# Designs tried in a protein design run: designed miniproteins, single chains, continued (4). Part 73

Each design is a single chain, and the fold is of that chain. pLDDT is the mean over its residues in the fold that is shown.

## One batch from the design tools (miniprotein)

Design m14516
Fold by ESMFold2-Fast:
Order: structure tokens, then sequence, then C-alpha cells
Structure m14516 (fold): chain A 91 residues (1-91)
């Protein structure tokens, strides 16, 4: 899966970065489809997805850092995901 490969590369580089990227993606989908969700629900879902894809739970410190992430940090994480997606599709 393309998403699994992206998450594996990000997780090796930064667990926090991977969580921030997943939070940003989930928030964008909720906004696009007009489905309401709290920040806590989005974080919980992001942790579940990352754990499922990577086969292990992210560190508590990484989860706390992702919870405290600013809009700018979440946007930067999304841009990194898009960059990795383009690189993986090229090969």
Amino acid sequence: SLQKEINEKLYKKSETGTLKAEIAQIRELHEKFGVPATEEQILERAVEIVERVMGKKPAEEAIEAARAASEEELRAAMEEVQKLRKELLKE
C-alpha cells in the first residue's frame, strides 16, 4: 500500500512527524466531507491508523507532541507526505 510505504519512511525519520501528517490528513477529509470531529477524536484515529500500519504503538512523547502541534506544523507534515507520495509513485 502506498500509504503504508509513506508511513514507514516517515516513522523511521520521526514518529511525531508521521502522527502530525495523519492528523492533518484526517482533518482535511472531515472538512472536505463536512463531517464534524473533535481534535481528540482526530488524534485517537491518527494513533490507531499509525499503529495499524506500522505494527506498533507510537511513543507517548510523540503522541503528546502531535497533540500540541500548530496548524503550521500540521501543514508542513502534510506537505512532506505529498513529497514522499510523489517520490514513491516515480519508482
Scores: mean pLDDT 73

Design m14517
Fold by ESMFold2-Fast:
Structure m14517 (fold): chain A 78 residues (1-78)
Amino acid sequence: SETAQKAAALIKAGQTAEDVLNATGLGTGCGGCTSPLIAALTAIQNSLGGIKSQEELKGYGICCGPAQASLSSVIDNL
């Protein structure tokens, strides 16, 4: 999606995970997912090969499928 492409571009540009979420609206459907999503995005940003498995992403406490799907879409555009 355009949102995922924009998020991936901002991550590549060195924007913080919080700035990426605020600029794109990624993960806004579940308040409980925001902090785990920031942690997962930050881990990805800090490593060009730091793509996490679904189980590792669940380890960050991502509680809903839409947030997980959004993260996977961003990873696919990195």
Scores: mean pLDDT 63

Design m14518
Fold by ESMFold2-Fast:
Structure m14518 (fold): chain A 97 residues (1-97)
Amino acid sequence: STPSLEELLAAAREAAETLPPEKKALALRRVDILEDYVAGRISEEEFKERLKELAREEIELHLELHPEAPKPSEEEIEELIERLVETTLEELRALLA
């Protein structure tokens, strides 16, 4: 009854395909990064760097789509990115255990 990691990644890819074009590209890139790490094609360091780049692009897109929203400082953006990367790693390690 618990879905496998393969089934979860397939579901994430299918969900990404239903998003608007602007969000779809970033969501598919996230799935690709997760699949590369799970398959052992990239190191944990490369995985973290790719997730940091993706998170920054997602934040930039959010700000473009919501011009009335308060703009975070660069320091706040970097802290958010690091938190998102660590949370993703913790969740993925739990699924792989």
Scores: mean pLDDT 82

Design m14519
Fold by ESMFold2-Fast:
Structure m14519 (fold): chain A 82 residues (1-82)
Amino acid sequence: SDRQQAIDYMQQALSILQQSPDTPVVQRAIQYTQQGISLAQQGNFQQAIRYTGRGRIYAQQAGVSDAVRQLDQAIRLLQQVV
């Protein structure tokens, strides 16, 4: 399902961020991505998109391009279920 695929992309992004240098910007990206995953698992897709989008912004500021790509795919899929 689009929901499960979106969660899988967010979990992949989270794994990449957790392997990245531990900076305040990366920590914020992790926090927002974790909240996005939790909200998506609960079926709160509008809030999941908002929190995942914030995670993407911080991942981009941190230069973690692979995590940004995973979060972009997750947001695209979440938008299809809202």
Scores: mean pLDDT 90

Design m14520
Fold by ESMFold2-Fast:
Structure m14520 (fold): chain A 107 residues (1-107)
Amino acid sequence: MTPEQELERKLEQIASLLREILEKIENGETDEELREILEETRRLIDEMLESLEPRSPLSGVLQMALAAVEMAEEVIDGKLNEEQIEETKELLRFSIGALTFKSLPLR
């Protein structure tokens, strides 16, 4: 595979994990399994950000995805009200859409 195809697969992996996080939050499944998924997702985003050049347009999308993961962690900790939980779900949906957009600049 080309480096671009490998990068695209990693982005799809992150998007898949964000979809799982969203589904668990929508179902009220804020258990230890969700905490493990959040930790894995954060790790993958951090690894991707370290592998990208600092001026990559993709860095902004990954930073948004990282913010969504951090908000989801606050949902599990019981720190958010109903409105903030809905905002967290919306941020997750936007991050998934941005990561799966076929015309996204990968460099």
Scores: mean pLDDT 79

Design m14521
Fold by ESMFold2-Fast:
Structure m14521 (fold): chain A 66 residues (1-66)
Amino acid sequence: SDHAAAARAGAAAGRAGNFAAAYMGLVETQKSGNPGAARYGALGARAALAGDAEAAVEHLEKSAQM
């Protein structure tokens, strides 16, 4: 799973104001990843979309660990 890497990239894009690109990257990792991790991935994607990079990285790292 590459959720953590995608989350960090998404968080960086979000900080730069490119929330659409950040969100799309995170959604793609959720579609190709393990469904069991989807809950944390969704939380991370929402945090990234809202501009909360710190929460996004934390949630998506948990998703990646599952």
Scores: mean pLDDT 62

Design m14522
Fold by ESMFold2-Fast:
Structure m14522 (fold): chain A 66 residues (1-66)
Amino acid sequence: GKYIVIATEDGHVYQGPAEKGNGAKVGDEVEVTLPDGRVVRGTVQGYSDRPIPGVAGEVKDVKVIS
């Protein structure tokens, strides 16, 4: 997929380019940098070949922590 999909602990869903996932797999715990610069924890939900409508935004960075 071209996009990584991440559910954050604040109850939102974000997406980003798949390359920002650095090979993260479904279920991996990640630390993500949001569009506003906040850093939050989340879990990789999957990958998509198309942008997901209705997401809260695009992540700036993704770091696998699990």
Scores: mean pLDDT 80

Design m14523
Fold by ESMFold2-Fast:
Structure m14523 (fold): chain A 96 residues (1-96)
Amino acid sequence: MDSLLTEASQHEGEARQALAEGKVEEAIEHLEKAIEALKKYLELDPNDEVTKIDLKALEAALETVRKLKEEGKEEEALEAYQKAIEETVEAFKKES
């Protein structure tokens, strides 16, 4: 079970590094894998509210990065990724 959270964390780290290097496609692949790992973890522990927030934050970040790639604004992807995660986490902490 801890291995799924470790896999998600590792892929999130790889996604951040890829964005810092301008490798937006690789970042998208790592974000998708991190999201898959968190979804599998939540199948085993569906009441982990912290992991639910993390999943929603990564899903928001993935959509933001994909949109910027389509618009050709790949240089803005890292900043937008960080902002999407922060705003999603803050919103859920305030509402929950």
Scores: mean pLDDT 81

Design m14524
Fold by ESMFold2-Fast:
Structure m14524 (fold): chain A 94 residues (1-94)
Amino acid sequence: MEEARRFGERAYDELVEAMGQSPEEAARRSRRIADEVIERARAGTPEEQRVLGESLSRALSAAQRLSAVNPEASSLVAGEVGRALNEVLRLYSS
């Protein structure tokens, strides 16, 4: 659990940082982070999946707030976060 929580916190921080980058870099970084979160969720327990889902939900909220400042990068990050969140929630519900 402690490792999953730290991973989720790091993923959140990296996703927020990606929203401040160029659109190309935001897309590349967020896709990599989303894939890493999905992979960890697939190997994780339901409790770890819940923690990862919470981190992704927070990142999606951050993207919505930052869309007024950096709309293109925030939209690209939100797309990747949404993809990962949908997969994590599907795994948690199965």
Scores: mean pLDDT 86

Design m14525
Fold by ESMFold2-Fast:
Structure m14525 (fold): chain A 75 residues (1-75)
Amino acid sequence: LTPEQRQALYDALLAVGVPEDVARDIVDAIENAEKQRGRPLTPAEVRAIVRAVGEKHGLDQETIDRAVEAALAAL
């Protein structure tokens, strides 16, 4: 992620009601996955990461679904 994409992703997650700590963990997970793969993530990979982190933190399904759409729109 560029610094601008990282900030846009974080802000988009907060805007749909994701808590700050969870939004940070989602952004960090996406950035780390891109670094490990050496490429931008596919939409399917972004959905999988957002869902996994959201579920780990106990977010409800409606919040997870909104977070997925927000992340895809920001990237």
Scores: mean pLDDT 82

Design m14526
Fold by ESMFold2-Fast:
Structure m14526 (fold): chain A 85 residues (1-85)
Amino acid sequence: TIVTVEIVAKNGAEALEIAKEIAERLKKVPGVISIKIEQLSDKKVKITVEAENLEAALKAEEVIKETLESLKDKYGIEDVLIDIE
């Protein structure tokens, strides 16, 4: 099961910092197999999370949403897309 997150922030450095904080929290989630961070543009970063099963993917999505909510005012997040496949 794959969870993808695309984050648009004020600039790429902020988007990358947000992505790194999400990745650090996701490393602690049981059933997360791999985490990949890719810069897609000057303001956009993508995180791809491989989860062992749907339960782990849903827990990863919860952690992502909680992290984004905690950071939204600090970094001025402009757009977020989360998808599970």
Scores: mean pLDDT 83

Design m14527
Fold by ESMFold2-Fast:
Structure m14527 (fold): chain A 74 residues (1-74)
Amino acid sequence: MKLTVIADDGTRVEADSLEEAWEAMAAFAKAGHRVIALIASDGKAIVFDLETQQSRIYDSEEEALAALRELAAR
């Protein structure tokens, strides 16, 4: 399964497995990024707000990216 991890500054990492995606997300969190999106090849996505420790599921990449940009603008 192809997964894309996107940080609040627009940095993208492509992952071939869920484990690889989790490693990328952990690296972004350690680097101080506040919001991360995880997008699956089927378009289903999750946006993680690392400041509030909350996550929200989206049914499309476009909705997830809009949420990521809005949260990043805080």
Scores: mean pLDDT 80

Design m14528
Fold by ESMFold2-Fast:
Structure m14528 (fold): chain A 71 residues (1-71)
Amino acid sequence: PKIVSPEEMEEILEWLKKEDPEMAKEVEEEIERARKEGKSEQEISAIAITTIGALATVKGKEEEFLEKLEK
């Protein structure tokens, strides 16, 4: 899984909040849960990116998400 910096994650979440606030909230809840479980920053990044990818696919935003992830 791809590792992103906290700054990159914030940028992705800001984009997601503009496109789909409900999806952004779900991703933030998964991140908080992973932190409470004592997951590493690397694992939290992987969980967040995987969750965003899955939700973006369901919403038909897969291409937009992949562009954000690769840039």
Scores: mean pLDDT 72

Design m14529
Fold by ESMFold2-Fast:
Structure m14529 (fold): chain A 100 residues (1-100)
Amino acid sequence: SMEEIRERYVDLLEAAVYVLARELEAGRLSFEQVRERLRALITRLADELVARHGPEFAIETLEEAIRRLRELLPSLSPTQQEVAEYAIELLEEIRRRIRE
């Protein structure tokens, strides 16, 4: 279903926040490298969503990802919160680009 497809993309974005926060905390990635990887991932996923399902579905999926990350923020570790906050900024930037 379309709802299951949306949930899968949102789950991937949440998982990426956890993975990248772990790599940052372990000193394997710098924060700049985390930012670059998040931008590449979110851009790729957004482009795929637009190509396969159209811009409206892409926007709705990015909005759902923003909502989930915001809901998680109070329960996240400081490093996870830093990564999640940057992911939210990128998701809002890319959502605005799609609406243009």
Scores: mean pLDDT 90

Design m14530
Fold by ESMFold2-Fast:
Structure m14530 (fold): chain A 81 residues (1-81)
Amino acid sequence: DEVRARLEALEALGREAGSELLVEVTRELLARPSLDAETRAALDAAAAELPELRELLASEDVTKRVGARLRVIGIALELEL
């Protein structure tokens, strides 16, 4: 299930970034029997950012790490909507 794999990947990103908000939102979505089209589109968009966000979180540049953490919060809010 591609949807489940993407949600699990975003939950892992939330844990890596220290974002309890993203972890909580992805856990709630994983518990749902189905997702609406809006939530699936937001999930697809968020999953597309995953490789870049992981690279930024691993950066030695504090500005890049902070920017990545702020974007992770933004993703959680988009998925909650």
Scores: mean pLDDT 85

Design m14531
Fold by ESMFold2-Fast:
Structure m14531 (fold): chain A 70 residues (1-70)
Amino acid sequence: EVKEKIKKVGERLNDLLENATTQAAIDAARQAGKYLVKAIEAYKNGDKETSEKYIKKAEQYLDEAERANA
């Protein structure tokens, strides 16, 4: 499940970076990317709980970027 959540966040981030038209959306997408990297690192280290926390942060920034791009 954590691996699938990471994949979905990565797909959302890629779509957003291709379609972002405002600096605010780009900045929020960049923050989502930083948390996605942290989530992947925690997952590789076997820290599922920390990975899920970072996935949640990445999702929040993706939601913010989508709102900023509207």
Scores: mean pLDDT 83

Design m14532
Fold by ESMFold2-Fast:
Order: C-alpha cells, then structure tokens, then sequence
Structure m14532 (fold): chain A 65 residues (1-65)
C-alpha cells in the first residue's frame, strides 16, 4: 500500500545517501538518493507519477535530519 511505498522509498534514499555521501557533493547525494527511491518504487510497480511523489517526500524527510 501507500505507506509501504513511502517506507521503501525512504529506505532506498537513506541507503543511497549513506553509500554515496563521501563520493558526491551534498546536492549530488540528494539527486542520487532521489533516483534510488524512484527506481525502487518503479520496481514495486508504482506509476512514474506516484514514484516521483513518494521519492520527493523521502528525500525531503532526509534533508530535515
């Protein structure tokens, strides 16, 4: 469901952030985290529009930390 999609996006974004934070600038890491979340959600079968929305929310949540 929608909550599972958001949690999957958040985990994918956080994993990408942790993996790449030493290799890219902060803005580059944000882009990689966003793309990782979109990819995870598309693999789950979400539409591109929903994948983008949940990925944005996940990255915004990471930025607040």
Amino acid sequence: MEEEAYERALKAAREAYEKYKDQFSPKGVRKVAYLAAVKELLDMGLSAQKAIEYARRAVEELEKE
Scores: mean pLDDT 78

Design m14533
Fold by ESMFold2-Fast:
Structure m14533 (fold): chain A 90 residues (1-90)
Amino acid sequence: GPSVEELAKAVYEAIQRLKEAVKDYTMTPEAQQLLDDAFASAEAAIASTDKEERRAHIVDGYMYVSLLTSPNPAVQAHAAEAVRAIDEAM
């Protein structure tokens, strides 16, 4: 399987793509908070030099994206694609 560093990069890239894809949509406060938390976790995973700390941040990022829901089907599709990309990287 991929290294923890490769997983951290895949999670970061998936969440960054999601953030860019939804930038022009109106987000609910709950969805925006989950996206912000996911991105912060992904940045922390990339910045971490400890393997277990990096794993924890990867798990947190994946969890936040997986919980993200929106009444807008376009936002939902982008969130689902981010989850799919992370699942395929694992």
Scores: mean pLDDT 89

Design m14534
Fold by ESMFold2-Fast:
Structure m14534 (fold): chain A 91 residues (1-91)
Amino acid sequence: MIEEIQKKAKQAVENGDFKKLKESLEQLLELSKEDPEKAIEALGELLEYAKDNKEAVEMILEALKELLKQTEDHSNQLKIIGEILKAIGML
């Protein structure tokens, strides 16, 4: 479940466990094949949670970039990402 993976990712950020964070992000990317919009929303929540941790933010942004490469319909995905990036002050 995306929610369980997101909880693991948040805990990894809290603990500075970037290996566990990477594993959680890879699981979200795999689930994005079924529901890319929900995966993008989960990654956006992780960005807001990890905003003050530069390394975690960079890893999450790389996962978002990889997700966009895997999708063919980018319209809604790009809109969601744009709103998330504005909300966290990255735009």
Scores: mean pLDDT 74

Design m14535
Fold by ESMFold2-Fast:
Structure m14535 (fold): chain A 61 residues (1-61)
Amino acid sequence: EEELKEKRRKLIDEASKKTQEVGNRARDEAKAGPPEQAPEIRRKALEEMTKIVSEAMEKLK
């Protein structure tokens, strides 16, 4: 169905934008904060991005 293709495209676009925002926020936060916290900030961002992608993938199934 055409609706299914449109829904899939929107899910991919939303997941992409959310992961990009999380990545940008983590990068800015790492630059503003103490250097020793940067690895933890990036790790938490990766977990959040992985969850976003995983949820989008499940909805596509």
Scores: mean pLDDT 78

Design m14536
Fold by ESMFold2-Fast:
Structure m14536 (fold): chain A 118 residues (1-118)
Amino acid sequence: MAKSVAELSDEEREQLKAEIDRALAEGRPVTLVAKVTSKEDAERVARFLEELGGVKLPIDELMKAKEVVFVIGPDGRVSVILLTEDGKIILRGEVTPEALDLAETLAKHYGAELIIEE
């Protein structure tokens, strides 16, 4: 099972940032997963998104999500997929074919409604 971004140690976060930078420099997209079970998890996820691509998501929106998936394109643009506690999949930010395909796959897997918001 993949470890949540919200659960990473300082050393693991530095390693992850270095791996993201390397992947993006090589033209490879990166997919990350974070579980949000508390306001502290939401705040850690929001900070990480802002540090990676300057993406600002409201803490209240992250608090509605039990799981957050980030798709970082080779140009550094971030798509965010929120799996909400009420069983919806919300695609936010850049609607790339890769992010849309992943959001549709997750919606089908969880039996959830897919909502696309730019």
Scores: mean pLDDT 74

Design m14537
Fold by ESMFold2-Fast:
Structure m14537 (fold): chain A 95 residues (1-95)
Amino acid sequence: SIELVDVSFGPGDTLTETFDDATLTVKMSSASPSARELAGRFIASFKKYQLGESFYVITPDDGKRLSFEAKAKVENEEAQKEIDEVRNEMSDELS
């Protein structure tokens, strides 16, 4: 799976990562002006790791909040291991 940093933008803002049945799901809700930039970064990360099936929805909530959901299927163990190896290498460089 992809490691995500939990970022609080303000009251009522949420960011969650879940992994279930080989599906990685990222959900975010934020009124922050930076929410669109962060959503774009998640999309870029999914594309960078070339996850087998991915889709995403960016929907403004009452024109004041951004609601974002991205889902990606990890189709095989090799793809999952490659993602984990890249994540571990990035952690080692930052340590």
Scores: mean pLDDT 55

Design m14538
Fold by ESMFold2-Fast:
Structure m14538 (fold): chain A 88 residues (1-88)
Amino acid sequence: QAQEYIDLARRYLRRAREAARQGDIDTARKYALEALAYLRKAKSLSDQQDQLQQAIDQVEAALGALEQGDVDAALAHLDAAIEILDSI
């Protein structure tokens, strides 16, 4: 079910956000990658294509920010992804 994968993605994004807030970039990246995998799976099973793609784009932007060490930008993108998923 798409909803199960959306719920898993939301859980991993919240964990990524917590790790990023603590400065644990490696753990934040790991959880964000797990969330990304679940979002891609949810998109393959859901009619909410545009919203799920927007969430995917935000997580990919967060991963880019983490790579650059920009924690504030990463947190903003993770929060945006969570907000999109909370509207589904």
Scores: mean pLDDT 90

Design m14539
Fold by ESMFold2-Fast:
Structure m14539 (fold): chain A 95 residues (1-95)
Amino acid sequence: GSPRERILEAARQLVETLRDFIARNPSTPQEIRDAVEQLDEAVRNEASPEELRELVRRLRELLRQQAAAETDPYIRESLEALVDALDWLLELIDR
């Protein structure tokens, strides 16, 4: 597919992974849930790369802060992996 189609497909897969994390971690803060929902809606509406970048950067920062505050090492590792996945998506958007 086109570069845009690849970005949207990658973002859809990441939203699915984020939703799975939230389902497994019911204590996830509301601001993270809201940011994931905003990203999902933007992906469904085929938002611009600029809009996707802004939403991904915001979600990444929220997840990074949550990882830093997390006391459970397994949950922290999962949060750090999600931050890494968002970093990869940002690199893909910036191409």
Scores: mean pLDDT 88

Design m14540
Fold by ESMFold2-Fast:
Structure m14540 (fold): chain A 98 residues (1-98)
Amino acid sequence: EAAKQAYKGGHKAFEGGKKAFKGGETLSKSVGAAISGIGGDAMGYLAYKSGKKEQAYKGGYSAFLSGRTAALNAGTEEGYEAGKKGYEEGKKGYEAGK
């Protein structure tokens, strides 16, 4: 349960960050962070599916960090709010997974 929450929270943070990027001022900068987030998200998803709690937690945390980075680089008001929500959800998921 905690690992599921951590993964889902991290995934939401990553998705929120991606929305912030799309509204942002610098596309090239946003692409790098999005690629990093995808790796963490995929790992978390696979671990979650296989029932490997520790890997699911780590994947969720990686997605959380990527979403946070994306949110901090938001260039538009809408993108910023989407990224902020994703970041906050990821943070809650990560903390719940601790």
Scores: mean pLDDT 60

Design m14541
Fold by ESMFold2-Fast:
Structure m14541 (fold): chain A 85 residues (1-85)
Amino acid sequence: VPSRSQALARADQLVEQNRDASPEQLRQAVLDFLLSLRDEGASLSMLQDVGRHILDLLEQQKAPQEQIDGASDGLFLALLQTLRS
């Protein structure tokens, strides 16, 4: 099970690696990342915290609204799949 600190550090790397990503690519990257954390045993609350951290980083970096929306959609889909399971 990843620690919250480890999950947040990986989220920082995800945002950096996807700085020039399209909204669709960022949505998929966020979705895949959060689902991988879930599969490693992360709680729903950890997924929410990590997802919020990603959105906060994008807002701080003044990312285009379309990228922020893409990341938000990825988070929403990850939470839906987690709740469905």
Scores: mean pLDDT 86

Design m14542
Fold by ESMFold2-Fast:
Order: sequence, then structure tokens, then C-alpha cells
Structure m14542 (fold): chain A 57 residues (1-57)
Amino acid sequence: SMAEELARSLSPAQRAAFGEIAENLPLSDAQLRELAARVGLSVATVRRLAAEVAALQ
């Protein structure tokens, strides 16, 4: 599936973020910022992943 292909191409930090986003959508902007800080990714990267996950649902 596209979701599995995307997950295989992600870094470990991006994969962790992807999983949390997929389980918890919809996420507020504050929750996305907190997740970005916790996993060591930029807010822009986490917002992009959230948009990609939402498009796959």
C-alpha cells in the first residue's frame, strides 16, 4: 500500500511521528508542535506528515 511504501522510506523519527499521527488524527496545531519537539523533527515536517496521513485515510 502507499502507506506501507511511505513508512519504509521514512527515518526512524519520521516513522514514529507517522504512527502517532495515524492513531490520533485529528491533531491540533499545538499537539503537532509538541510532537515535533519530542521526536526532533521540524514543525513543517510534522505538519507535512499529518497532511499525508490525513490524505491516506
Scores: mean pLDDT 75

Design m14543
Fold by ESMFold2-Fast:
Structure m14543 (fold): chain A 75 residues (1-75)
Amino acid sequence: SLNEELVDELLARLQARNPSGRMSGEEFVEFLQEEFGFSEKEARALFELADKNKDGFISVDEARALLERLLVPDQ
């Protein structure tokens, strides 16, 4: 679907910033603010929700799951 294509495109942009396949909370918060217009507080809360292992970083899989929930909420 268009929304899943958008998720893949957003993840590709995110990976271009973080080739290691993981990113810091600050980078992910900035990404959410830039792409979705969330406030810093809202983006930080979403990062905390997605950071399941609580290491202060987000993996590609965790980022995908969050983006799918934001763009395809019925999945």
Scores: mean pLDDT 75

Design m14544
Fold by ESMFold2-Fast:
Structure m14544 (fold): chain A 81 residues (1-81)
Amino acid sequence: MEEKIEELRREAELTIERAEKGIKENIKDAEKVEKMIEIFRKRAQELGKESPEVGKAGEEAVERVEEAFKKAKKEAEEKAR
């Protein structure tokens, strides 16, 4: 159980890094990054069905990924203006 929570946190960190890098390199990749985040969200939800603790960790991980992407996208949009 704890190993699955740690795996979710690591996947969230990797997803955040990929999202931030992708948006910084090309704002047109925002749609592709959003799709990647949706895939991660679905994976976290499926894992959460097996355990409430994994579910809570998954929700927190998804929120961190979504907030990081929102911030990176806003910064990229402001720079493009």
Scores: mean pLDDT 74

Design m14545
Fold by ESMFold2-Fast:
Structure m14545 (fold): chain A 65 residues (1-65)
Amino acid sequence: SEEERAREKVREALVKAGVPQDLADSIARAIVRQPTPEAKRAALRAAGEQFGIPDELLDEVIAEV
């Protein structure tokens, strides 16, 4: 499904930034469950700031959610 694909993309980005796999999966699930595209982008940006995801990688993932 599109939701599963988006979740895996977010999870992969978090893992590349050094977030442990279990935590990355939990965060990715929380992000894709947001009710609007605006809420998803806000949650993803917050996670990016918290875990130090490079802007280039974050922008790629934002484009897919």
Scores: mean pLDDT 78

Design m14546
Fold by ESMFold2-Fast:
Structure m14546 (fold): chain A 72 residues (1-72)
Amino acid sequence: AVAEGERLIAEGRALIALAEELLHLFNVLQTPPPQELLEKLGPAITDPQFYTDLLARGRELVARGQALLAAA
């Protein structure tokens, strides 16, 4: 339980950090993603909503991990 909760928190925080950096690049720096990422990952990465959804997923993972730690 503890190891699983810690893993979920770590994964969620990593996902939040990634999404925040990419969303910052999009909305603050006004910089589109590189063409090679568009070719690999598809047009979803041009939509800032994609990164907002990643933030939501990361926060859910952190919350689940914290709940597991609290229950242990």
Scores: mean pLDDT 72

Design m14547
Fold by ESMFold2-Fast:
Structure m14547 (fold): chain A 83 residues (1-83)
Amino acid sequence: KEEEELKEKIEKERELAEAYRKKAQDYLNQRDKATAEAKALEEKGGDGKRVRSQKGSEYGGAAARYQMLADLHEYKAEELEKK
């Protein structure tokens, strides 16, 4: 049942894309929290710029990587759907 097998492959690629999108969004939320904390520290005369640079780079990089993985699996699902 080739249509059923194709549907299962599309579903798996869609599930992976959604899972990676959620991971990317979680890292973006972590980055936004770290940025807000750094701004609050900076407003109080602390070294918020240093915290923003370090955590922003780590969380932003992780988010970008998971977004690329999500896009890749979404693209694979779309290509399978064209068949």
Scores: mean pLDDT 78

Design m14548
Fold by ESMFold2-Fast:
Structure m14548 (fold): chain A 120 residues (1-120)
Amino acid sequence: KEDEYIEKAAELLGVPKETVKSLINKSLQETAEKLRELARQAPDGDVRRRLFLAAQIAEHLAKVLSPELKVTPEMLYIIAEAAKELQEIFDDASLPDEERYRRVQEIVEKTIEKIKELKK
């Protein structure tokens, strides 16, 4: 089960499986910092943007939950999935700004709820 989440997170983020494994058991704060660093180093623009979005999600989770909260494979998958959904919203040029911001808020709130449920 954990290996499946690691593989799915790696696919969604566009990084090697070993990179995702290196984030397991790090704090949310450390994970946000590492994802931002990985984004700066990414040669592919789509991967770079997705990693920056994942870093922003992890940073927001650290703020609303706890910066010390340890990251699990399931949490990384949830963060990676949210980052992909956010990227798709920002890439949709047909979407009005008000609708775009509404969908972003819904994804962020849903992500927070999923992580909270996972820790219960």
Scores: mean pLDDT 85

Design m14549
Fold by ESMFold2-Fast:
Structure m14549 (fold): chain A 96 residues (1-96)
Amino acid sequence: DKEKRQEFYREAGEKLVEQAKKSGDEGAAIAFRYAAEGLINPEKRKEYEEKGIEELVKMGYSREEAERLVEGAVEILEKGVEGLLNKAKEEEEKKK
């Protein structure tokens, strides 16, 4: 379900942003924030990813480093949410 996938991206994104902020990793927090927004709104994905890249460049990252951070954040979120969806499916099948 599209709505459930969007909810998982929002929840995972919020947790990863909070964890990065608590660790003092402001670059990771920005990357996860914009990566999650792009995954929640796939039709505007490029716009959100570019905003994240621009914000990281303003912080002193090179454009290449900023692109890698945002791309890495997207990959982490996609793999994490897919794992959560698979676990939820296995638990539901095991209880019935």
Scores: mean pLDDT 80

